# Designs tried in a protein design run: designed miniproteins, single chains. Part 90

Each design is a single chain, and the fold is of that chain. pLDDT is the mean over its residues in the fold that is shown.

## One batch from the design tools (miniprotein)

Design m3137
Fold by ESMFold2-Fast:
Structure m3137 (fold): chain A 97 residues (1-97)
Amino acid sequence: SEEEKAMEHLEKGLKYLDEGKYVEAFRHIAEALRLAEDHPELRQKIGRILAATGLEYLAKGDTVIGAPLFAVGLSLLQGEPASKAAEVFEEMARVFE
């Protein structure tokens, strides 16, 4: 299903993030968000995971990675479209290239 594919992309993105492979991480997170566009519950789940991951990075002093993850996670929880969140991560991937 699209939900299973989205969660697989999110899992890969978070793994790449943990490995410091930011470009690959952000591209996988963007793909997860694009697949979640028509699935509000999945969008909320991804939003919670991104907000929690962002807070973890902020707690470790990594504001460059933590702040945008937290901000995008909160925007998804506040009802922003997953497509807009995907665009933010696609732009972050370009900046980190």
Scores: mean pLDDT 89

Design m3138
Fold by ESMFold2-Fast:
Structure m3138 (fold): chain A 75 residues (1-75)
Amino acid sequence: SEEERQLTIQEFRILAISSDIWLAQRTGDMSLLDAAEAVLARLREEARSFPADVRERVLARLDALEAQIAAVRAQ
């Protein structure tokens, strides 16, 4: 379905953000968290145009990633 296709596309983008967070934790390079936050903010804005159920699922994933970034910064 188009919804499944859109979710798959957004999952790849979310995986890229998650990878930067993981790499920041592994290397101590906090500039990767700044990059992840910028991409996350952009995707959150774009999510406003998504179908409602896709938007809800994407926003939930972004909220989780934002919490992970905050936790890494607090360490």
Scores: mean pLDDT 83

Design m3139
Fold by ESMFold2-Fast:
Structure m3139 (fold): chain A 67 residues (1-67)
Amino acid sequence: SMETERLVREAAEKNGGRLSASQIVRIARENGIPVTESQVRILLKLMGVKRASAEQALEILRILEHM
């Protein structure tokens, strides 16, 4: 949703352009997506990063929402 996209971009901006797995989990859960930090960490690893950009975090949320 536009609201989730806004929250992700705002959180990334406040955190130097990068979001940790725990921050992504918090945003996901607030948006009704039941995820674990381990699931997010696996996707970050597949993307080759330790922390996600706003776009990478949104992609992670879309993947996990589609499970």
Scores: mean pLDDT 82

Design m3140
Fold by ESMFold2-Fast:
Structure m3140 (fold): chain A 70 residues (1-70)
Amino acid sequence: SEDEKYLKRAREELEKTNKLLEDAGRTPLSKAEQDYLIEHLVKKIGPKGLQETAREMLRLVERHIEEERR
């Protein structure tokens, strides 16, 4: 379903964010913490809203990490 696609994309964006944090020596979110956030946010903003939010978070984290590496 479309909802399943949005949820999958949201998880992929969160995993990318976690990888960036880990590569930068920061503490990433655990799988349990990710599952908790997804469970709570999907009920509030829906799968599409969660995917859009996760994508924006990734963009902001990418920029922040790049600025710190300079």
Scores: mean pLDDT 80

Design m3141
Fold by ESMFold2-Fast:
Structure m3141 (fold): chain A 65 residues (1-65)
Amino acid sequence: MEEKKRRLEEIVEELKENPNVASVEIVDGEIVVKVKEMDTETISALIRAMGEAFELGASLRVELV
């Protein structure tokens, strides 16, 4: 659904606003987030994004760089 795809892109753009996020990509319906450092704000943002993605039937993976 186009609306679901748009919402996934919104999650990606929100995550990109975090200075500790190096990159965010959607691969096979999974949001892949590469983070430079995990502070409290970053962890909170990732938990929120995982919940939103899960509601859309998507998963979110976090990788440290």
Scores: mean pLDDT 79

Design m3142
Fold by ESMFold2-Fast:
Structure m3142 (fold): chain A 50 residues (1-50)
Amino acid sequence: SRTAQSRAISQQRYQEALSRGLSDSQAVAVGSAAALLNPGEQSSSVRDMS
């Protein structure tokens, strides 16, 4: 699930970058960087919202 989540984050950031007018290669770099920073790790507090 971590790998799938990382890929989903990368894909989402890629699409956001494209919508902001970035080039395809730049959007790929942004998506990859976001996945590498493990932003999903920070969302482990989802259970803390109960």
Scores: mean pLDDT 66

Design m3143
Fold by ESMFold2-Fast:
Structure m3143 (fold): chain A 100 residues (1-100)
Amino acid sequence: SAEDIARIEALMAELKKVVLEAMEKANVPQEEIDKVLAGIEQVTALIIEYVKQGDYAAALTYLRILRHELLTLFEELNVDEALKERVEALFDEMEAIIRA
């Protein structure tokens, strides 16, 4: 639904803020931060397209791939546990919306 899409967009915007905070704290160069945020934007557009098409299986697959990639990045950067928990909570909320 349009409401579900708007909720996913809002959660993805919050995800980008958390990822930016984590990468800035880890002193990641701005060029690499920009690449990661651009990647999130591209995958977000793809997930929303699949949700609009009613292909919830594909949307969940790409959401889970993004989740795995970001948590792997956070582990490599030794990100604070609190920021990792925030990212996991955002993904859990998005999965719940898509599965509903």
Scores: mean pLDDT 89

Design m3144
Fold by ESMFold2-Fast:
Formats: C-alpha cells, sequence, structure tokens
Structure m3144 (fold): chain A 94 residues (1-94)
C-alpha cells in the first residue's frame, strides 16, 4: 500500500508540474497513472478514507482535463487536493 500510494503521489506531482507549464496531454497521462496506483492501493485497503478522497479528486481532475482542458485552474486545484489526501494516506500508512 505505502509503495503504491507513493507512486500515485509521484504521478500526481508530475501532473501538477505539467499543468503549470500548460502541458495538458502530459498532465492527463500522469493523472491516469496516479488513478491506476490509487485503485490498486484501494484494492488492498478499501476502507482507507484518504485513498478514496484522493481517487475522487483525481477522477474529477481527469474529467476536467477531458471535458474542459482550458480550465487549468480547476484541474490544478483538484490535483492539489488529491496530493493532500495522498500525503495523509502515506503519513498514516501501516
Amino acid sequence: ILELARRAREHAERALEALKRGDVEAALEHVQEALRYVQQALSEDPQNEHLRQAYDALQQALRTLRQQPEDRERAIALVEEALRHLERAIAEAE
């Protein structure tokens, strides 16, 4: 779980960096990878509230990037929210 959460955080950080430089395509790829790692972590710890909140925020970021790629501020805020939840999951990890 801790390893998967750390990989999800790494991809979310890369997504945030891509968004800040205007690279929506790279951000989309990194959000998708972060989601895959969070889903895998949730399969091992389905009751982890922080991982669920990170998943929800990343799903919303993915939706925003696909439907409204011009709304970078919203995508940035959602990825930042996911990062906060991932960091809490990592800090509290077994």
Scores: mean pLDDT 85

Design m3145
Fold by ESMFold2-Fast:
Structure m3145 (fold): chain A 93 residues (1-93)
Amino acid sequence: MKAKLIVKVNGETVAEFEVPAGSTIRVVVTEDGYLEVYVNGELIARVPVAPGDTITVKVNGVTVAQLTAKPGAQLAVRAKAGETIEIEVTKQA
């Protein structure tokens, strides 16, 4: 069984993957201004971010986490079978 992982910037899909159920998805804001997305320790996406940008994590369209982009910010979520996990960067207005 698989889950879907979608990475978005301002509503635009920049990456889309199928991931095995039970996968750990880790999101890290780097010191050099990137959001890095890891699946089971493998880097799958790297998106530029600026301080004050908002990172939102949704599972099946429901927001489960939201954080402000700052160096060292991180979260992890476990993918479950049939879930759609969205990681969105919303640029500061």
Scores: mean pLDDT 85

Design m3146
Fold by ESMFold2-Fast:
Structure m3146 (fold): chain A 98 residues (1-98)
Amino acid sequence: DYIKKAKEILREMIDKRAQLSEDKEAAEKEKPKALAKIDDIIKEAQELGLSDEEIYEAALAAKIVTTAIVEKKIGKETEEAVKKGEELAEKAEKRREE
């Protein structure tokens, strides 16, 4: 139960990262490799003596951190787009002066 939930959380995190990639084709090629590592991560945690519940709690904590990073990245990409628009407007104004 907890292991299944942990794997689902990790998969959701990988899917969200791929959706936010500028190069969707490259992200889709990397996605299967990241998904394959989920089973290895879970197995390593179990070998370290973590309970299924502790593994699930760790996955939840990782999801919270990943969501915060993703939200910050979206904000930065929006800010870059606005800045590029301003530079184009300034360049158009300068051409009108000439």
Scores: mean pLDDT 65

Design m3147
Fold by ESMFold2-Fast:
Structure m3147 (fold): chain A 76 residues (1-76)
Amino acid sequence: MLSPRQLRLLRAMASELIDGRRSSVTLSNAELARRLGVSVGTVSREARALADAGLVERTPEGYRLTVDGLLALARL
């Protein structure tokens, strides 16, 4: 099961897809840390766990939401 912090991370990325009118969005560790009110190290740990689950992917610019991540949010 996803932790409340992992859920907030996924929702922040999904919000950017909807509100930003983009088919994909990449958020840096610093941007995610700012939005969630946590340290960059905390974002890195949580994003790694989500990437291991296939819900986000790591890019040179940061992390982005996968289709599986969107489906996981829809099931919660």
Scores: mean pLDDT 71

Design m3148
Fold by ESMFold2-Fast:
Structure m3148 (fold): chain A 97 residues (1-97)
Amino acid sequence: MEEAIEKVKKEIEELKEMIKSGEYENEEEKEFLEMIKKGVSDEELREWLRKQGLSDDAIEAALFTKKLIRAKSEEEQEKLIKEYLEKVAKKAGREIP
């Protein structure tokens, strides 16, 4: 529960550090993170990701990642992660106790 939220927070902080440093692991990650940094719209990002051959589920995950990176506070980030995990659990037919 808390471990899942903490893991996502760490992954997002790593992505923020990559954006800040300009050091990326691969070219696809660089292009994606630079689009987020540039502040492109969700529609533009969705269209670009679709052209890269990503599935609809992968595109929605990438848009969620953009939302987390752009969150202005740790509280907002944690709330978004929790809402996303609850939505995924409901869609999978699994109730979170």
Scores: mean pLDDT 74

Design m3149
Fold by ESMFold2-Fast:
Structure m3149 (fold): chain A 60 residues (1-60)
Amino acid sequence: SMEEELKRRQEILEDALQVAYILTARRKGYSDEEIANMTEDEFNALLEETRQEALEKFLK
């Protein structure tokens, strides 16, 4: 059904975002244990910092 398909697609997107978060944290030097214990706010701050670094690298 359409409802089941929407749920499936949302789950895939959430999984992809989670992987991106983990890879970003690992690149910043966080351990898997530290990543598992991160709050949502800490993870969001890490993503924003990474976004700003990327913009500085490409836009200067």
Scores: mean pLDDT 72

Design m3150
Fold by ESMFold2-Fast:
Structure m3150 (fold): chain A 67 residues (1-67)
Amino acid sequence: SEIEEQKQRELQERLLLEKALEEHGGDVAKISAELGVSRRTVEAMIKQLMLEKAAGSPSPSGYVPTN
């Protein structure tokens, strides 16, 4: 299904973005060079990733991380 393929592709891109963020310490210029996209694209992807993480409902028990 196209929807399932799209979800898998988005998940893979998200993982690559997170890995690049950790490897480059959040340097958008280096991340854009590694991913082969523009800085604006990286910023948009980061924004989307943050929105998805913020929208994550803690249904299992409310993991309480330190601040």
Scores: mean pLDDT 69

Design m3151
Fold by ESMFold2-Fast:
Structure m3151 (fold): chain A 98 residues (1-98)
Amino acid sequence: DREAKLEEIRAAAAKAGLSQEMIDKILDMLENSTEEQIKEAVEKALAETVPEAEKAVPELEKLPKEKQEEEVRKLLERAIEIAKKELERLLEEEKKKA
């Protein structure tokens, strides 16, 4: 189950155009993270990006499909960066407590 999810994430990240270096970092963090830490990182990313997306939606609807795809991709990239940074912070805090 977990191994299958990691393979899916790896394939999806590669298709999204993420660099091998970034993919390796994401996989390493996921391998060393608890489900709770991953959930917190995702929730923080959503809290940061959802208000921005909601504000952008009326403008996006007026753009050609190719431009809409570009804007959605940028939002996803920002969400991934936020989640990654939060996960790194959670792992550091756990290490300090140990």
Scores: mean pLDDT 69

Design m3152
Fold by ESMFold2-Fast:
Structure m3152 (fold): chain A 104 residues (1-104)
Amino acid sequence: MEKGRQLYKEGEKALAAGDYDGAIAHYRESYRLFREAGDLFGAGLSLLNLATALDKQGDYDGALRALDEAIRLFDEVLARDPENGIAAVVRGVAVTLRRRIEER
């Protein structure tokens, strides 16, 4: 899934540069490619970072929807592989960000 990973990295670069429109576009395409490949972890990561970009733009409803789906994907990853420590960590990040947005 080289192209999915490349788009994810381009999304990270855009997000770091404050290009939230670019980050959103790259993360949406990265999510699509990971989902097509059956890479649930990559799909979840793309949605988590998509939610961060949406939050930075003030699209809180969009961010919450992306986080709900990311948490669902990480839960599925952990159901298949309970020892996946990185999936547990990024799930925790998604839950924390979701609470922060809801408490606004």
Scores: mean pLDDT 88

Design m3153
Fold by ESMFold2-Fast:
Structure m3153 (fold): chain A 82 residues (1-82)
Amino acid sequence: PAPAALTPEQREALLKELRELAEKYKDINPVLSEIARRMAEALENGRAAQEQLIEELRQVADDGATAEEAEKELEEQIKKKK
């Protein structure tokens, strides 16, 4: 396992994005929203969440356009913090 690449500031920004994603999709796709929320909690607890977040979103998405957009947005945010 690689050492954490996220700074505390980057982690906080990502956590905020995950929570916003959860709220945004709560009405549209509750399951996707729940996954995003759980990943935010995992991140807050000091776990590496990037790969897990993407995997969970893929599993729940089941080839949904909304889930695909969410996954892409998360990847862009993570790369932007790089």
Scores: mean pLDDT 63

Design m3154
Fold by ESMFold2-Fast:
Structure m3154 (fold): chain A 73 residues (1-73)
Amino acid sequence: EKAAELERERQRLSQAINELKQAVKAGDTEAAEKAKNEMREEVLRILTEIEGHDEDLAERAANTVINYAEEQA
């Protein structure tokens, strides 16, 4: 079910964003890099596997989301 898959991935993305925010506050570069990688994987999965967009578009969107999250952290 597409809706259930989207909800699961959105929850994982929210978790990764929170992990990034905490890692940035703690100055933990390795934890921040791990959280960014998790965010990238979740955005790619949502856009390519669930929504059916091409991988190049999904990668550009993932970079935008990660940059925005870093700026807000």
Scores: mean pLDDT 77

Design m3155
Fold by ESMFold2-Fast:
Structure m3155 (fold): chain A 75 residues (1-75)
Amino acid sequence: RVLVGLIVPESADLEKIRAVVAAHGGTISDFYPTSDGKYGALVALPAERLEAALAALREATGGQAEFSTPVPLDP
């Protein structure tokens, strides 16, 4: 599994984002407000699902989703 930081706009459908993560076999933390008026979360995904999940999250947010560099959770 890999961990990715996710930032989405305040206008984003957070339930839609949770559903997309779950559909790709992932889990997502609680959303936290950021200083920029956005929401942040930590997403854990199977490495093989990562690219598809990121593409789906971009689509769900109208291209406004921002991502950190993925980090491996398992050795």
Scores: mean pLDDT 80

Design m3156
Fold by ESMFold2-Fast:
Structure m3156 (fold): chain A 73 residues (1-73)
Amino acid sequence: IWDDALAHIEGLVQQLEAYAAQNPALGADYFQKLADEIAAFLATYGSQLSPAQRAQLQALLSRAKAKAAELKA
């Protein structure tokens, strides 16, 4: 259930990375929005996730934040 949702989010991150390579300015904004959405999801549903699933989402959040910062530099 949650594993399918996490796999979908990982796929979206990969698609967004490909998009950002073509459109860095828009990519930065989209990664920031993705980071905000992942943070909101963790705040709302984090207690329902396993420790491994929370760690996976936290890793995706960190990756999205780092990519947004990189693209704005």
Scores: mean pLDDT 77

Design m3157
Fold by ESMFold2-Fast:
Structure m3157 (fold): chain A 83 residues (1-83)
Amino acid sequence: SPLEKARELFREAVEKAKQIDPEMAEKVGEAFDRAVELLEKDPSKAGEAYRLLASTINELAEKNPEAAKAVRDGVRKAVEALQ
């Protein structure tokens, strides 16, 4: 399913980020899980789910740009999978 593919793509991105900053990567992973729960409850909330995740990624970018780059690439691909 698109949601399963999106989850896998994001998991791969978080694993790459863990190699750089494991603590912040876990925080982003938690935000992704919350976003997925929102989408499973209401698919029309895709925009809200993305904004929630983007907020956490922006926080990561402020603290560690390299880890944020890995996560951002994964989120982009995951959002494309949800099309």
Scores: mean pLDDT 75

Design m3158
Fold by ESMFold2-Fast:
Structure m3158 (fold): chain A 100 residues (1-100)
Amino acid sequence: SSLEYLMKNAAGVEVTEESRKAAEEVEKFAYDIASKILSPEAAQTVAYYARLAAIAHANGARPLADGLLKEGEFSAIQLGAKPEDVKKVVEAVRKKLDEL
């Protein structure tokens, strides 16, 4: 994907085994919460950006991780999700990242 290419080649973010494990855990966590309150398409979109944010966070790139979560929020809203519902999911994901 173009985002993974930009993270790896422009931001210097490394995808290690540890960051892959964190990404899988955070993606699953985000989808499990989002799928209860968002459409399947919006839930998958939030989970995808949560995965990318987890990789960025594992590399110490906190501003990039926050930007990725904001992009995921925006994309889910464009898919018809309510802003208040998406914010609940994103806040839960931020808390999950802080626990890693």
Scores: mean pLDDT 82

Design m3159
Fold by ESMFold2-Fast:
Structure m3159 (fold): chain A 87 residues (1-87)
Amino acid sequence: IEEVLEEVKKLLKEKSESLSVSQYIALELHMIALEIEIELERYEEALGIVDDLIEFEKSQENPNEELIEKLEKLRELLKKKIAEKKS
């Protein structure tokens, strides 16, 4: 999870150069919330944030396929953590 999260953060930082101020702030807030939820092991909440980020990226004029792929990988890892927590 941490490795994929760092890859997502790097791609979002690179993308920030092409974003409006409001889009940049929204992505930063989502990333901060995502990091906090993962650190607190609130994987259901983290999954919701990842889903929001995927929808946002797919709605862009030029969706970043690598970012979507990394977010989908993070989503799968979070689902696995949720399943492991539910006995």
Scores: mean pLDDT 76

Design m3160
Fold by ESMFold2-Fast:
Structure m3160 (fold): chain A 68 residues (1-68)
Amino acid sequence: MPGLSGNELLVLETMKAHLKPGESISVAELSKLTGLSQSTVSRALRGLVRKGLLRRTPKGYELTEKGR
């Protein structure tokens, strides 16, 4: 699999630490938790969705089985 960027790793590990299976988190909350700007978080989330590690939901983003 293509490697993760540092921002993608930080966002993914933050989600794994804070979310239970089936929970969604917003770009704004991830920005607050990671200290990254919302634009940086949004770019990382798009990369992680493209890699199949996250899915988009009406409430934000959640982990796939591959992302856990």
Scores: mean pLDDT 81

Design m3161
Fold by ESMFold2-Fast:
Structure m3161 (fold): chain A 92 residues (1-92)
Amino acid sequence: MEYSAEALREYAAGLLAADKERILAIIERQIAELRKLAEEYPELAAEVEAVIAALEALAAAIRADDLEAATAALGALVAAVNRLGAALEKLE
């Protein structure tokens, strides 16, 4: 299932309305875990870096209170996570 632009925008609006400090702390933790994954599985480094880039863009959008940037970053994050998931499945 693809996420519609409207669904991504609604999710982004919810993130911007939430506890931003807490959401940003969660994003920072996820980036740290992803960097560790890339160190353990170098073959996934490209896919992991794409997810990290999308998370960094989302964090920047949340800090800027930018709904359009947050929506775009969420779209990029979904695409990057799907690519990483496909790469992980090939390792089994």
Scores: mean pLDDT 82

Design m3162
Fold by ESMFold2-Fast:
Structure m3162 (fold): chain A 84 residues (1-84)
Amino acid sequence: SAARQAAADAIAARVRAYGREKGASDALIEEAVAGAVRLYVDEGLSEEQAIFAGEYYITFGRLPSLKELEEKNRPPLKKLIEFS
């Protein structure tokens, strides 16, 4: 769909912007983009999970684990506090 193509283009743009800011090579950026878009289009990951995976690949040279992807799809952990 046009909406799905727009989301894929947005994922690619965001991953490319991140890679440029981090000084990554064009080859590494395009590998990260290809991986992120594949995870969104073919594997059914959310847009945010796909962007996270691309940014992770640029930073660490590997795709994130299933646990790391699941943590990205959850609300931020709240700091535990004592009940008054």
Scores: mean pLDDT 78

Design m3163
Fold by ESMFold2-Fast:
Structure m3163 (fold): chain A 84 residues (1-84)
Amino acid sequence: GEMEEIIKRAERILEEARAMVAELEALGMPDLAAQARRLLAQMEEVYEKLKNAKSLEEAKKYLLEMEILLGMIRILLGLARLLA
C-alpha cells in the first residue's frame, strides 16, 4: 500500500543519511561532523513520527521533512569535501 511505500522511502533516506554522516566523520572536520550528527538525530525523530502517522498526508509531510534534512546533510558533506 501507499503507506508501505512511504516507509520504504523513509528507510532509504535514513540509510543514505547514515552513510553520508559516516563519510563526513571520516573527513576529519569535527564541527561539520557534529552538525551532521544533529541533523541525523532530528531525522531519526521524524522517522519515528512518520511510522506513527495517523494519515497518509501526515506521513507525506514527515517524509518531506526527512528529504529536507537529507539535503542539509548533503550540503555539509559537500562543504567538508571542499574544506578538507
Scores: mean pLDDT 90

Design m3164
Fold by ESMFold2-Fast:
Structure m3164 (fold): chain A 66 residues (1-66)
Amino acid sequence: DYDKEIEKDPTNEEAWIKKALDYLRAGKPQEAIDILEKGLEINPDSPVLRTTLRYLRILSGEEAEP
């Protein structure tokens, strides 16, 4: 239960990533993006959250090159 981990420590980058990946596995890439955006809002200097968010945006078509 990653929600419980985030409630205990919202700076736990791993919990944010795992929660986002759970939504991605469920076929919900937009919810995964929303979760990583919230995680990055709390952890703005996190390179791992920033990189994962960018990757999910590409997968959702937001940053796809023509």
Scores: mean pLDDT 77

Design m3165
Fold by ESMFold2-Fast:
Structure m3165 (fold): chain A 66 residues (1-66)
Amino acid sequence: MEARIGEIVRAIQAGETVTLDPEEKEQLLRAARVLRQTARQAAEHGLSDESVARLLALADRLEAQA
């Protein structure tokens, strides 16, 4: 299932619309939550504000697609 979520994330990053089943929507929302938490941890680890903003923007796009 992780490989499928990876495909979905790549498609969303490319600006494509993906048709999702209920399980894929749930996994996508989970991935968005993980990305937000990763962005917070990365900020504490000295990641640039620009890179943190990109991670948060991706999480927002994943939530919007679900």
Scores: mean pLDDT 77

Design m3166
Fold by ESMFold2-Fast:
Structure m3166 (fold): chain A 74 residues (1-74)
Amino acid sequence: SMEDVIARLEELAAEAEAAGDLRFAAELRKLVDYLRSNPDTPMSLVLTLLQRLRERAPAAFRPRLEALIAELRA
C-alpha cells in the first residue's frame, strides 16, 4: 500500500540521516512529501521514482531500495 511505501521511506530517511547521508535523507523526505500530497500516484510511477533514487543512493542503501522495489513488484 502507499502507507507502507511512505513508512519504509521514512525509516530509510531516518537511517540515512543517522549515517550522515543528509542529501539522500533529504531526497527520501521529498519523495515522502510528494506521495503524501499525491496519494493517487500510480504504483508504476512510484517504482520509477524508487529506481531513480536507487541510482543516486549511497552504496549502503542501494540493496535496501532494491528490496523495496522487488517487494512492490510482487
Scores: mean pLDDT 87

Design m3167
Fold by ESMFold2-Fast:
Structure m3167 (fold): chain A 71 residues (1-71)
Amino acid sequence: MRLVTISGTVPGAPPGSVVRVRNAQGEVLAETRTDSNGRFTLRVGAEPGEVLTVEVEINGEWVPVATVTVP
């Protein structure tokens, strides 16, 4: 397992919007919330070569915002 830091900004997200990361099997690995500028940071343990999906909750829907491949 490797520890990966994922950081980003969700344009137009309200402060405190839930951001999560899940693996290719749909398991939720970490969650956080956006700050007042829509920024977030997640720290995730994953295996090299795994593809992780970053999602934000907007109006009750999970919207994919990024995909990360673990180095």
Scores: mean pLDDT 78

Design m3168
Fold by ESMFold2-Fast:
Structure m3168 (fold): chain A 60 residues (1-60)
Amino acid sequence: SEENLAFLEKAYKEGKVDKSTLERAKADPEEAERIYKLLKNPDQELLDEFVAEERARRAA
């Protein structure tokens, strides 16, 4: 949704997510909702998985 994307664009400007994550969210509304939920109400296990995914993506 537009609200999820606006939130993620702000998070990108604040350095909380990278450009590839924002572009992925723009292409897939379900991915945008997943990332939005992780940032708004982080479950520690899900947050750890998200950080691991981001590190792997940046290392590639």
Scores: mean pLDDT 72

Design m3169
Fold by ESMFold2-Fast:
Structure m3169 (fold): chain A 69 residues (1-69)
Amino acid sequence: MKEVADKLIEIGDEIDGNIDLFKRKLEQMVAQGASREDLLQWLEEWAKEYNLSDEKVAELKAHIDQLTA
């Protein structure tokens, strides 16, 4: 269990690092005056370019909702 947990942490950190970078980019776009529609368009392009899973896209959409609420 401990060995599996350590390996999952390493994989999770790599994936989470990429998602965190997208979240930070969205925050910068909002600071620059980007609308919710602009953020959703960028997310659609990123999903296509980086082949993001539906779960990751949903997480980033939730982050956009939080930033634009």
Scores: mean pLDDT 70

Design m3170
Fold by ESMFold2-Fast:
Structure m3170 (fold): chain A 64 residues (1-64)
Amino acid sequence: SPEGIGRVLGRYAAEHSPDEAAARARLDELIDKVAKDLGLTPEQVETLRRSAEAAFDAALAARK
């Protein structure tokens, strides 16, 4: 599901770098690539992005 994929991408990006700016850039790249590769609709991309950002923020908070 877009929500499930977003959650995985958000956690992965947050865990890959201690620099939040680099991690956010990685998240954006992953979202764009997955959306294109899977042919997601705009609504599915929005669902994926919201889920990814929520998981990303939670993972960054857990590291502190």
Scores: mean pLDDT 79

Design m3171
Fold by ESMFold2-Fast:
Structure m3171 (fold): chain A 72 residues (1-72)
Amino acid sequence: NAERRALFDELLDLGVELVKKATELNILRSELSKTTDPEKKAELQKRIEELEGEMDRLNARISEVEAQLAAL
């Protein structure tokens, strides 16, 4: 089933993107823990929030694809 294959391929791509963003998030969280400058902390916190939002969107799409697979 070509439709089922396409959805599995999309899940793989979404998983790869999620891992990349999780890696960036871990680096930023580590940097935040070492940072004493309040302005730099605010910049890091903003980027962390942006990445968390991006990951939430990826997880929402994963859920949609999983629901589509279950409906097939």
Scores: mean pLDDT 87

Design m3172
Fold by ESMFold2-Fast:
Structure m3172 (fold): chain A 72 residues (1-72)
Amino acid sequence: MVVAVFKLKLSSKELEEKKKEIEKLAKESGAKEIYINPKERTIVAKFDSKEDAEKFEKKLKEAGIEVETEYL
């Protein structure tokens, strides 16, 4: 299992507006747990594999969201 922290390059308001879409993208990528913090513009998500976390990062970038990812 991998815990990944995604730091998002969008405003807190934009993150709140896109929250449902982001949750959908995370589920499509195989996220087991997801915690979205709009105030910090951060997502913490748990995946079975690093490859699933990388899929989520790619989906965020494809949706026009610039992201910095840290793997724990």
Scores: mean pLDDT 82

